# Designed miniproteins, single chains, continued (4), part 95

Each design is a single chain, and the fold is of that chain. pLDDT is the mean over its residues in the fold that is shown.

## One batch from the design tools (miniprotein)

Design m15307
Fold by ESMFold2-Fast:
Structure m15307 (fold): chain A 67 residues (1-67)
Amino acid sequence: SEAEKIVEEVKRMLEKGVPDEEIIAWISERLGVSEEEARFILEAVKQDPELAKKILEARLTHRAAAA
């Protein structure tokens, strides 16, 4: 799923030592969300990747339905 790919890429960037601000910018650009929301997603991936995946899947489904 796209949510799974996003979570795995964020985890990969964290493992490589990419700065939080760069990861936030990447999430914001990829999902079209605010920096505040991207920061929330990054923190969710750090705390609970499985929960972060579920949050992203719900958000991506809502966007698909709204388009």
Scores: mean pLDDT 79

Design m15308
Fold by ESMFold2-Fast:
Structure m15308 (fold): chain A 88 residues (1-88)
Amino acid sequence: TKEAYQRGRDEARAEAVTASPAELREKMKETEKRANQAIKDGDVMEVAYYAGKLQALSEAALARGDNETSNEALFKAMDFRGEVFALE
């Protein structure tokens, strides 16, 4: 799961480099939907991957000065990481 989390972070970080604040918020919502589906499917690796994406989106939003989106994405990332620990 650590490798899946890091892959999610790296991919989302690369995607976020040119993203607008609105695009970051949309990516956050889509990532949350996919993470929730992975939880329903019992796919621990996918949950870890999407938690990593949310962490990177939080960091990108913070760099854009969007503290609200950054905090929302960070809390979602922490919640999904908690789900990973519960399923391991």
Scores: mean pLDDT 83

Design m15309
Fold by ESMFold2-Fast:
Structure m15309 (fold): chain A 96 residues (1-96)
Amino acid sequence: ELVEELKKLFDEVAKLIDDPELQEAIRYIGDLIVKAYEKDGSITEEQLKEIVETAKKMVEALKNKDFDAVNEYSRKLGELLPKEVREEIRARAKAA
């Protein structure tokens, strides 16, 4: 159920952002994390749990409009991602 929880949390983050392009990017990042966990094995279950907990804190920070906390949790999420996932996100950003 961690995968379902992750997808739900990333959808909640996306809905709290008023930019449709950023909403799509956030959902895409969620899909990449799921692929890294289920297919590539580049994310462990422990790392996935940390990503889920960090995403929960980000949702709460966004609801409270605590943008300092949002920036902190966003950075932490980036650090938790494997290099390959980070490079894919960067490649998508350059293509846009």
Scores: mean pLDDT 78

Design m15310
Fold by ESMFold2-Fast:
Structure m15310 (fold): chain A 81 residues (1-81)
Amino acid sequence: SKLEEALKFAEELFDKYKNEDGTLNREQFLKIVEELNKKGFPIDKEKAEELFDKYDTDGSGTLNRKEFLLMVKELLEEEGI
């Protein structure tokens, strides 16, 4: 249930911060990480930045919704959520 609550909140934040093309850049992603931490869903910022680089396989500097949600899920599962 806590993971489902975190992912729902993350998806709401994605819609708040996304570009018109439906992507997030690194700055927007890190703002979402900060808001998740403030909500009580702990995510390590260093791990978040490293994982962004791994998911940005095309070097665009952006993530789509599916990539973003997979990253957030991985980061939260690493914290035992």
Scores: mean pLDDT 82

Design m15311
Fold by ESMFold2-Fast:
Structure m15311 (fold): chain A 75 residues (1-75)
Amino acid sequence: SVLDELSEMSRRYRELVSEAEKAIKDGDSEKAIKLAEEAKRLVRESARIASRYTGRPVEPDTSEVDKLIQQGKKV
């Protein structure tokens, strides 16, 4: 179902965020940015799927991943 797909995407998003945070802690700027960018793509795609499913515009909340990208650039 669409809800199962969104749930799986949410789980993958949290995995990517955790990996990006670990990469920042480890000083791996390139890996941190790559993982955060992948998480950002998932946020945008899940919002698109949710918008189609509900028939209402769902805006992606990229605030967390944008912060991770900026933190990665400072490593």
Scores: mean pLDDT 88

Design m15312
Fold by ESMFold2-Fast:
Structure m15312 (fold): chain A 74 residues (1-74)
Amino acid sequence: DFEEYLKNLTAEEALKLAASLDPTSKKGELLVDYAIEKADAALRATGDFSSAALLLGASVLRSVMKKEKEKKLK
């Protein structure tokens, strides 16, 4: 089950895996959403810069994925 697989990933691992997939992939979207949730939770708990950097990186990747989807729909 893909959901069980996600539970075994760190936010950084999920983000790296998402970046390696096709930007229109449903699995890529789930990985980015998971990375955002995990990084946000860690940032709230620790206030750590590394968690803030992961959250920013995941947000940028999500933006790129959205643009690639729009490009394919045209």
Scores: mean pLDDT 77

Design m15313
Fold by ESMFold2-Fast:
Structure m15313 (fold): chain A 70 residues (1-70)
Amino acid sequence: EREKKLEELKKRIEELKQEVENTVAGYDAQARALAAEGAPYVDIFRAVANKEDAIYKGEKEIKKLEEEMK
């Protein structure tokens, strides 16, 4: 029972890592597009901040799942 739960948590952690990577790629593309069109730096910084927030939240969720594996 617990062994099966640990394998399911490992799979969910991997899926979450991929979701975070996709979100980061999306914000990176948005920041590059804004920079290319000459958007105000505050809009570019907002995209970068959203990327960092997504990474932070993703790392928090991954850590919580890793704690559940203990």
Scores: mean pLDDT 81

Design m15314
Fold by ESMFold2-Fast:
Structure m15314 (fold): chain A 65 residues (1-65)
Amino acid sequence: DLENEIALLAGSTMATILGVDIDLEVRDGEIVIIVDRSDEEKKKQAEELKKELESLGYKVRIREV
């Protein structure tokens, strides 16, 4: 699915630019950032990544595990 592949590439590229090591999935054209709910630093990184990706027009959500 080209749309999901492009979204995943965008998410991975932005994570690399921001220097963050973070788990990503794409579901139905939406980028899902996966973070441990107890990791406050990773939650901050996830919010920054979400903000940057949304500024590029992507649908993004954060899933806490």
Scores: mean pLDDT 84

Design m15315
Fold by ESMFold2-Fast:
Structure m15315 (fold): chain A 63 residues (1-63)
Amino acid sequence: MEEKLKKLKEEFGLTEEELEAVKRLLNGDADKVAEEVAKNKKITSSEEAIEAAIEIAVEELKK
């Protein structure tokens, strides 16, 4: 998780505030967020679901 968050920060140019918001979304209820993402993207592995959840959290912050 830590390494993936660092890659997201570099790839999407997140501020520290945006990174903290992503952490809060994942730590608050990461499993439910991952389930919603897996349902929509037809992701079957938990690792892919978590990555997709992080991606969606970043997209929500960019709105």
Scores: mean pLDDT 59

Design m15316
Fold by ESMFold2-Fast:
Structure m15316 (fold): chain A 70 residues (1-70)
Amino acid sequence: KGSEYTKKAAKYLREAVENLRRKDYEGAIQAAEKSIEYAKKAIDSGNNVETAKRLIELAEKLIEKAKERL
């Protein structure tokens, strides 16, 4: 179900934040990219579209911040 996509997107975003705190910038980028992938699947399925859009925005900002530290 589409609700699983937003749950996975949120889980990967949390993992990305944890990796960023640990200064694992590569791991943070990879987790954030997975968050975006699942959020896009949620949008495509029409489930929790607004939440999915916010998760993509947060993940993209995290990727930019992590890349600045590489």
Scores: mean pLDDT 85

Design m15317
Fold by ESMFold2-Fast:
Structure m15317 (fold): chain A 136 residues (1-136)
Amino acid sequence: MEEVIEKIKKLGEEAIKDLQDVIDRTRSLAEKASPEAREAFQRLIDEVERMLKVTKEAFERAIKLAKENPELGLKAAEDIYGIVKATVSELNVLLDEAEKALDDPEKAKQIAERGAETVRESIERLKELVDEYEKK
C-alpha cells in the first residue's frame, strides 16, 4: 500500500508540474499579446488553473481509493495522469502556434479560445473518470 501511494503521489507531482509549466508559458505569451488577445489568454490561464485544482482533487481521491483497493487507486491515478499528459501535449502545440501568431491578434485569440475549450473538456473527462472509479 505505501509503495502504491508513493507512486500515485509521484504521478500527481509530475501532472501538477506539467500544468504549472503551461500556466507559466501562457502568462508569458499573454504579456506579449495585444489587448484583444490578452483577455482570451487570461481565460485560458483561468481554465488551466481550474484544471490544476481538479487534478489535485482527483489524485487525492485516487489515494483514498488506493487505501481501500491499491490496484484500483493506482489505475485511477494512471488514467488521471494520461488525461493530464494528453491535454498538456495538445496545449503545448496550440501555444507553439500562438507564439507564431502574436502579430495576428485575431488568430492568437482564436488559438487561446481553442485551448480554453480543450481544458474545459479535459476537466469534465477528469470528473467523469474519478466518479466512475468511486462507483466500483
Scores: mean pLDDT 90

Design m15318
Fold by ESMFold2-Fast:
Structure m15318 (fold): chain A 87 residues (1-87)
Amino acid sequence: GAAEAAAEIARGGALLGEGWAADDATLAAAGAIDAVGAAVDAYLNLPREEAIRAVREGGAAGAAAAKDARGAATVAAMGEGALAALE
């Protein structure tokens, strides 16, 4: 459901933040791919309102888990981009 999708998006966002904190572009890219994949899966498998909620909640949680401002800003931008694609 939306909660599981949000958790997966948040995990990807946290990994992206870890990559930015470690100056590890490969780890950051892996986190971004995981977060986007989870958002796409939510969009395809959940009702639109639940998908929007999952992306918004997961993006916010991922940004909060990011270790530095660059990671947090990137996770937030990814969440907004996914929401724009759903609209």
Scores: mean pLDDT 77

Design m15319
Fold by ESMFold2-Fast:
Parts: structure tokens; sequence; C-alpha cells
Structure m15319 (fold): chain A 81 residues (1-81)
């Protein structure tokens, strides 16, 4: 059952990490929390994740993982649509 009034959005996360390892590990942690993205790339410390039709509860989980990793993040862009 979907939650009454829960909205689903496309989610894009682009995060530049202080190390390539931190970026790769962040990708796995987000996938574990929110499910597998439709697109995932971790190259040269830049993590790019795209989700399609992700429920707001899963979006919140993905963002929470990114917040926990904030000390390793140099730049961050999050877009919901």
Amino acid sequence: LTRPGERAHDLRIVARFKSEQAGTEAGYQVADAAGSPVYSSAVDGVLRLEYRGLGESKIEKAIEVIKELAEEIVSLEIREE
C-alpha cells in the first residue's frame, strides 16, 4: 500500500567527495538505504545517482545518508522533480 498523499519524484544527486573511495562507498550506502538507482556512476571522486519515481520516504533516506557523509563532501547538488 502506498501512503495516502505520498508523492514520488525523480531524484538526482551529484556529489564530489574528498576521496574516490568515499564516493564509491557513498554510492553503495545510498543504494542500500533507498534502493538501486536507474543510473549510478562514481568516477574521480564524483558520485552521480539518478532515481525515477522514488517515493518521498526513500528520498529522505537517500538524503540522510548523504548528510551523514557531509564531512567527506566537497560539493553537493540535489534535485527533486
Scores: mean pLDDT 81

Design m15320
Fold by ESMFold2-Fast:
Structure m15320 (fold): chain A 66 residues (1-66)
Amino acid sequence: VEELVREIEELTQQLLEAVRRGDLERAAQLARELIERGLSTQEDIVERVEREFGPEVAEQLRELLE
């Protein structure tokens, strides 16, 4: 469980860093990894990005995931 929590936190931080620098393609790749491994949901990731960076960036990420 500790390893799982650590991986979620590391991937989430990398995703947020990618969004902050405008690298939405990398952010989408990290989001897909979180979703495919069952570590998070698309909705949770998009909501987190919206909270940190705003709805425009969150919508762009959502579109890349679809």
Scores: mean pLDDT 81

Design m15321
Fold by ESMFold2-Fast:
Structure m15321 (fold): chain A 75 residues (1-75)
Amino acid sequence: SAREEGVEIVLEAFDRLMRRQGVPPEERQEMLEVLRRLLADASFDDLREFVRGLLGADPEVAREALRRLDELEER
């Protein structure tokens, strides 16, 4: 579903941010699994809010994720 694709966009952005910060693979996988569960019922606005929270840490990753979410919702 579009909702599931939106969650995957957010998880990919968060994983990329963590990789750029040097977070180990095991810790990244655990955090992504927790985040996936927390975002299971998230609206597109909730997903955008989460990604906007990443702007201070990595604006490039955050802006790309926001663009992908907007394109997905417009389908």
Scores: mean pLDDT 86

Design m15322
Fold by ESMFold2-Fast:
Structure m15322 (fold): chain A 61 residues (1-61)
Amino acid sequence: SMEEQKVKEDAKQVLADSVKHVQARGKAEGLSDEQIQQLVDKVQQGVDAVEQSELAAVRAK
């Protein structure tokens, strides 16, 4: 459905913006590449969880 496509596109955009922010901030704060990657992994997990919840809500209509 168009609603499912919108959810997926929004999740992809949120992930891209959040990853850029975390990478830039982490480097500015002197975090290691491993620490930054761990934060990126947590952001990916959070965005995936929200996307799955939103898709379930759309499919339940």
Scores: mean pLDDT 84

Design m15323
Fold by ESMFold2-Fast:
Structure m15323 (fold): chain A 62 residues (1-62)
Amino acid sequence: SELLEKIAALGDSKRLASLSEEEALEMAKEALKEMGVQFSPEQQKIVDEILRKSIEEVKKTY
């Protein structure tokens, strides 16, 4: 839920939807780095899965 809020705070969801899945994922990861969020390898896999699902949902909407 917090990750979804932070993805929304990345800005225009139309912009996110216009990017490739890989580009949108990289942008979300950059934002997490700027916020000082650190993850273990196991947590990073879960984060990647959540981010991909969120990006897919946004792309289906726009």
Scores: mean pLDDT 67

Design m15324
Fold by ESMFold2-Fast:
Structure m15324 (fold): chain A 59 residues (1-59)
Amino acid sequence: GEMDKLAEEARKIAYEYALKGDSVTESVTKAMEELGITGSNTKAVEAARQGALEGLKER
């Protein structure tokens, strides 16, 4: 669904920022800003957090 697609995109964007050197918090914030996600979309926020953690581990 639309929410699932948004969560997948948030995860990918946050992963890329974390891989480039941003912190988990910075990566999540940037992904949310780019996709127009608010904190009320907990599924997308959590997906972004998971993506950022994955990127942090791979650098």
Scores: mean pLDDT 82

Design m15325
Fold by ESMFold2-Fast:
Structure m15325 (fold): chain A 117 residues (1-117)
Amino acid sequence: SLSKLPAEVRERLRALGAEMLALLAADAELEAELAEKEEELLAKEDDLKVQEAKMARYLAELGREGAENDDAAKIALTRALGVQLALGRGMDPEEALALTLEQAIEVLEEEAERLLK
């Protein structure tokens, strides 16, 4: 439960979520790209697990593109989603918040592999 976390960690998680939403609100093209990808996967894939796996792989690739092109929004989004996934798997919140972009990409790729096996 989030209520059992230290106040500082809870504030950092809330700030991460707010930053992600602010970046999407400021970057209409990125928001549109994500919406289009979700709609494409919904239309083409009947299996929800396959849809989730493909979206995880897309987000991992988005993070790599962000790193190559210094796109802060793509980097922040991929890292934030990797952190949220790691937290959902029971990773220590302070450790999850300290994940690098590369580690967040690995978490997303591992989830995609898990869902497709």
Scores: mean pLDDT 75

Design m15326
Fold by ESMFold2-Fast:
Structure m15326 (fold): chain A 66 residues (1-66)
Amino acid sequence: AVSEEAFEAAVEAVRASQPPLTPEAMAALDRIAAAGPGALAALQRSPDPVVRSVAGEIARVARTLE
């Protein structure tokens, strides 16, 4: 389980990444942020490949912060 603090920090780190996220990836990031850390595991299994990719990156970054 990802802590709320690590999740929020990971979302902001991914948002600030270089090169900048595509508009589609940014929309996916905002959806994941709104869903919260409890939805992260399910979103990593989403049928939408952009959502899966962004959720996976958030989970990866969040694990490095714990």
Scores: mean pLDDT 81

Design m15327
Fold by ESMFold2-Fast:
Structure m15327 (fold): chain A 74 residues (1-74)
Amino acid sequence: MSQEEQLQKTMEELEKVLRESIRNRESPEALRERLEEVFKKYEGKLSEEQKKKVKESIDKALAVYESMRASLEA
């Protein structure tokens, strides 16, 4: 399996986790833990550049999720 396929699988799992957290109205802390578990699961299969890209995607997803929750509480 190519490194590009591993990256794609990692991104798909992150999107699945994000959708489940939105549906279940989980806390940002719970979402962060789940996203970090996905990263840990795949980190041994990814290049250093791909690891950085995944970490950036996690950071963006968490920032958006926290921003959305803050807006709903206002």
Scores: mean pLDDT 79

Design m15328
Fold by ESMFold2-Fast:
Structure m15328 (fold): chain A 71 residues (1-71)
Amino acid sequence: GSEEGKLLEEAMKYFDTDGDGVLDEAEAKRLSEVTGWEIPETFPVPMSIISDIAADPEMKKKLIDFYKSIK
């Protein structure tokens, strides 16, 4: 639903703590711990990676559940 899309966008912005549009190694590690996403060998990763994580239903659920828990 549209609410899931909004939560996903908010989570995306939350992990981009410096607002530069990329995830550094520390931000990527945090995202991996939350979702179980396998950290790539190359950094920084673009924020578009959140869309790839959202394509996996288990990772998407973990990301949304995490973001809801910190509100």
Scores: mean pLDDT 72

Design m15329
Fold by ESMFold2-Fast:
Parts: C-alpha cells; structure tokens; sequence
Structure m15329 (fold): chain A 89 residues (1-89)
C-alpha cells in the first residue's frame, strides 16, 4: 500500500525506548490513524542512535503503514500498544 504520510491523521501514538548491550538507544513509535479516505492504518516507526568509542552512529528511520480492514479502533489501539512495548516482537 502506498500512503503519503501527510495524508495520515494520527489519532494515537505510543513510544518505547530500549538500550542495546552495545549502548545503542532504540526508539519504537507505534501509532494508529486514518488516511484521507478514512481507512484505519497502523504505523510503525523505528529509529536508533548511540555512541561507541566517541563515534556517533544512527539507525535510519523506517515507517510502515498497515491497512487494518475490519479491525475496530480499540483493537488497533491494543495492537499499537503491544508493538510499542515490544511484547509482540
């Protein structure tokens, strides 16, 4: 599915942060919202950064939108929270 991020109206988002054993901070933002046609979407954005031996490294942001046809807003919110907390992965 091709979705223009500017056409997505985010209704709720949850963010979680984790630190890897190597000292990298990884941020996961899970959200749900609607596109311009009022289709319910689940969004997942992953980013990360850290410093090792004085050098800064970063993980490129990746955002994925999934169409949740026939899923209620409450169910989408539960999936979103599970993704953000990492309980699903």
Amino acid sequence: MVVDPKDVTVKYSEKSSRTSAAGFKIDVTASYGYDKDNNLLLGLTVSGSGTVNGETYSIENATIYVDLSDVSEEEAKEYMKALASGTLF
Scores: mean pLDDT 63

Design m15330
Fold by ESMFold2-Fast:
Structure m15330 (fold): chain A 93 residues (1-93)
Amino acid sequence: MEEVEEEARRLAEEHPSESLEIGKARGAEEGKRLYGREEPGRLIGEAFPWTAQFTFAKMVVAGEKLSTEEAVAIALAKGREVQAALAEELAAA
């Protein structure tokens, strides 16, 4: 899971101006792959683009089945954590 978190962080750093659209597209694709539909992936990508793939990877590994509301709540919580970590690393650089 830490490798997925680092990848999400890297995506936010490499594509800051495009991260929302990239996250929405990848979230929708992963949502379709895992749940047979773009929702909730699109909503997760829209809320926190760099965490959409991390959230879905975590659900796949854990075997969790989440409602749209639960998935969004997890993405929001994880997005805040990742944003705080990114801010700390940028301040240290």
Scores: mean pLDDT 54

Design m15331
Fold by ESMFold2-Fast:
Structure m15331 (fold): chain A 92 residues (1-92)
Amino acid sequence: MEIVHGKIGESVTLTSPTDSDNITWLKGDKVVASMVNGKVTVGEEYRGRAVLSFDPVQKTFHLTLFNLKPEDFGEYSDVSDGKVLKRFLLQE
């Protein structure tokens, strides 16, 4: 598990070394963002506050959260094909 520090009102980026075409980013059991069969979807409450991007050179996914709120802190994970690839703990 990677510990990531963030601050309320600022932005944070979570990085996963995953090149899968099917990936879902979760906060606990809640979907933050996903890419499934090449289609990117952002959870309704994160629209305008989250961006999921892929770096094709490093073959990594970046989930960036903007304007952090108190409820954004906690455990995150990215999942592909039912497997948890990486876990994060976002703390202040």
Scores: mean pLDDT 83

Design m15332
Fold by ESMFold2-Fast:
Structure m15332 (fold): chain A 74 residues (1-74)
Amino acid sequence: MPSLAELHDEWVEELDTLPPEVAQQLLDELQADLGAALRAAQASTDDPAERMRLLFERLTGIFERHIARARAAR
């Protein structure tokens, strides 16, 4: 499985291939998904360690989806 750092680097590389207006739209979409994941983790548990674990699990899936979205935007 790719690491979060590898997924982040891949996502940045995909954005660099796109027009600035498309890259901004995809950044806004990623930020919205990250915010939703954080809110869902906060709603799931009052344990900070468990909340962080749930967030990191969701981050992998979010980056994988957004990399695919960026590739489709070409």
Scores: mean pLDDT 79

Design m15333
Fold by ESMFold2-Fast:
Structure m15333 (fold): chain A 87 residues (1-87)
Amino acid sequence: SLERLKEGILTMVELLEEAVKNSDLPEEVKKKILERLREVKERARRARTMEEAKIAANELGKVLQEVEDEVGQDVVDNVIGKVNEKV
């Protein structure tokens, strides 16, 4: 459902924001990733259709790839696991 997809996106963004803030990444890299996560969060909140929510999910997937490249797969796997617990 649309609401379940939106909830999943917002939960994953929140957990990724925590992971990024607590990482050893340079401050400038953290700011860049956090700004992109903020954009995904705003897009997900505004989504009125499944297609709009899927665009937000696709953008989140790209941020997940960047975070995985910077902090490692285990951090991303932990975030995904927490989303599955909450949604």
Scores: mean pLDDT 79

Design m15334
Fold by ESMFold2-Fast:
Structure m15334 (fold): chain A 98 residues (1-98)
Amino acid sequence: SMDEALAAQLREAHARRLAGAPTEEVVEWLIEALPGRRGYALALEVKLRDTVEREGKLDWSEEEALEYFKEYGLTEELLEKITNEEVSVEELREILER
């Protein structure tokens, strides 16, 4: 589950994106600002939300968005493993480069 500190960082990332910062810049900021895998988990969340917005699917439920991205290898199980620090930093960078 997302704690209050993670929610605050996600809000800041979203605010930067709305202010015109490129998604890639926001992703790198999250990775640098938060130690360990927490930054990568939030960066992936921001990239996922940006993709949904670009495809005009802002009305999608979380479940519908996750189902769509299963075809791109972004599963709920993978997101949970990232949050639980079960995925290497190298693998996380590979996922973000997709």
Scores: mean pLDDT 60

Design m15335
Fold by ESMFold2-Fast:
Structure m15335 (fold): chain A 94 residues (1-94)
Amino acid sequence: MSQQQIYDQAMQQIYGIYSGFMTVRMDSYMSLTPQQQDQANQIITDFDDQVQNIMIQIRQMVDSGSPQSVIDGYISRINDMVNQTVSQLDSIRQ
């Protein structure tokens, strides 16, 4: 696979994961109190920053010729972070 194809597919997978997460988040967010919404916004901001950092790392790894398995590892980490963030957001509602 070309480096450009690896990068494009990685970004497509990340956007898919992120879009799914955003849909779940919006449905949950509307049921929160204003104080809980502030807490949720902070958790989401931290998540967004971490995803952006991983995307930068993926670009660097692709540009350096890293194998597909390394890129897949970063995508897997984002998916794990989504699951952790969903759990954190769920805990606010309790």
Scores: mean pLDDT 79

Design m15336
Fold by ESMFold2-Fast:
Structure m15336 (fold): chain A 89 residues (1-89)
Amino acid sequence: SLEEKAREFLARAREALKSLPEVTDEQIDAFEARMREVVEQALKEGKSLEEIADRVMQALLQAATDFGLSDEAIHRLAQELARIRKELL
């Protein structure tokens, strides 16, 4: 289902975040809370899986910038999220 694929995207995005050496457990929890909020809102608005994935990616990259992650870490995160998106969509 759409909801199952959205949850799979969130699970893989969380694992990508955990693979970054700069990210703390507290920041991972904050990223997860932000992802859930974005997904729930997009699902309520009747958005497609592609639109949900795009919104989650934008929200995570913005949060990573706000948390002061390095350009290298942000670039790696963006690449991993794009890969996950292609595999699930």
Scores: mean pLDDT 83

Design m15337
Fold by ESMFold2-Fast:
Structure m15337 (fold): chain A 80 residues (1-80)
Amino acid sequence: SSFELSEEEQEKLNEINEFIRRLKEAYEKASEELQERLREAAENEDEKEAAKLVAELLGIPISKVEEIIKKAKELTEKRE
């Protein structure tokens, strides 16, 4: 491997991976109505609505979802 992640990038990646894992499990158990609403938010590129629906799905504050999205974007922007 030619790239070592910084400690900050490793922490962000670990948080994102754990979030994705929990989101996948919660999504599979979610109602069809909630799954459909999340799909519509994604199709409309409505990040605010998507974050709200993910927060509802996981039972966490929307601010926590927004933090994870921000971390994911920062990691992607710096690497790609």
Scores: mean pLDDT 75

Design m15338
Fold by ESMFold2-Fast:
Structure m15338 (fold): chain A 80 residues (1-80)
Amino acid sequence: MEREEAEEAIEEARKNKNFKLAELIELALPLLDLPEAEALEREAAALAELAPEVERLTAAGGDKDDVYELLKRALAMVKA
């Protein structure tokens, strides 16, 4: 179940003192309650817009701060 995975990830992040990651996962929790079809459509739209930035960061070994900002943008798009 996605909620269980998210809760485990929050706990793991807190154990590692990665409070930014814990915050991002908490922000994503309401999205796990969306109907699967609606969530997938919003995710597909977000991925299409952010894919070039994700590729750049992955290829370059991007800064953690850049990854954090990308994740926040993706979450905002999926929530819209």
Scores: mean pLDDT 66

Design m15339
Fold by ESMFold2-Fast:
Structure m15339 (fold): chain A 79 residues (1-79)
Amino acid sequence: MTLAEAEAAIAAETDPARRRAGLAALAELKLRLGLPISEEEREALREAIALLREKAATAQDGEAVAAVEARIAAVEAAL
C-alpha cells in the first residue's frame, strides 16, 4: 500500500470512528517519514495519543507501557 492509496482509503471510509483512527495512523506515518500533516490529521493524532495514554495508565505490563510512552514522546516531539 502506497501513501496515496492509504489517503484514498481513509477519504472513502464512511465510518467516522474508523476514519478518525485511519487519519491518526496516517499522521503518525507521515511524521515518521518527515512529511507535512493536515490540521485534521494532527487533531486525530492528538486524540489518539490521549486515548493511548489513558489506556497505558491502566495497563499492568510495564514493558508495553514503556514502549507506548516512548512512541507518544516521539510523536509529540514531531508535532
Scores: mean pLDDT 76

Design m15340
Fold by ESMFold2-Fast:
Structure m15340 (fold): chain A 81 residues (1-81)
Amino acid sequence: DEDIEIAKEQAKKLGIDLTEEEIRKMSKRELMELLLAEELAKRFGIPLETARRLLLEQAALTEAPEVHSLEEGLEVLRRRL
């Protein structure tokens, strides 16, 4: 599954230990939320919990586009942040 490979690659780049089994248990939205929050936390040097709150406050995740892949969804949401 393309989304699983993308999620594993992004998690590895962010220093997160995500197993394929854990990724399969998560929805596409949950994966996007986790990966974007970790990326924002790393980029701005802020706690993960703060990054998650900022994503929700900007409504980026609330109005997430209907996309065919995790990669496409992440790219669109990054442009909105």
Scores: mean pLDDT 70

Design m15341
Fold by ESMFold2-Fast:
Structure m15341 (fold): chain A 91 residues (1-91)
Amino acid sequence: MLYYSLLLNEEGLIVAASDLSSSVEEAVADTSRLAEQALDKYDKVTVIVSATTPEGAKEMAEKLKEIFESKGYKVEVEQVNETTYRLKIEK
């Protein structure tokens, strides 16, 4: 199973991409770090979460939502397709 993420700014431009990971824990940690760095520069960041399985993509999206909501961010989650989720993270 493989996981990755793309981070977009408010204009929809790609500002970061995670490394391809075989671990959901590593993918979540990498994505969380990149999203926090982007949120230092932008008030809103879109995270595209992708995995090779629907279950993996959902797990990664849910873990990221929990992390950022626990930090006081507003998080909206949208399923793009079976293996891809969009998270909108706002200060």
Scores: mean pLDDT 87

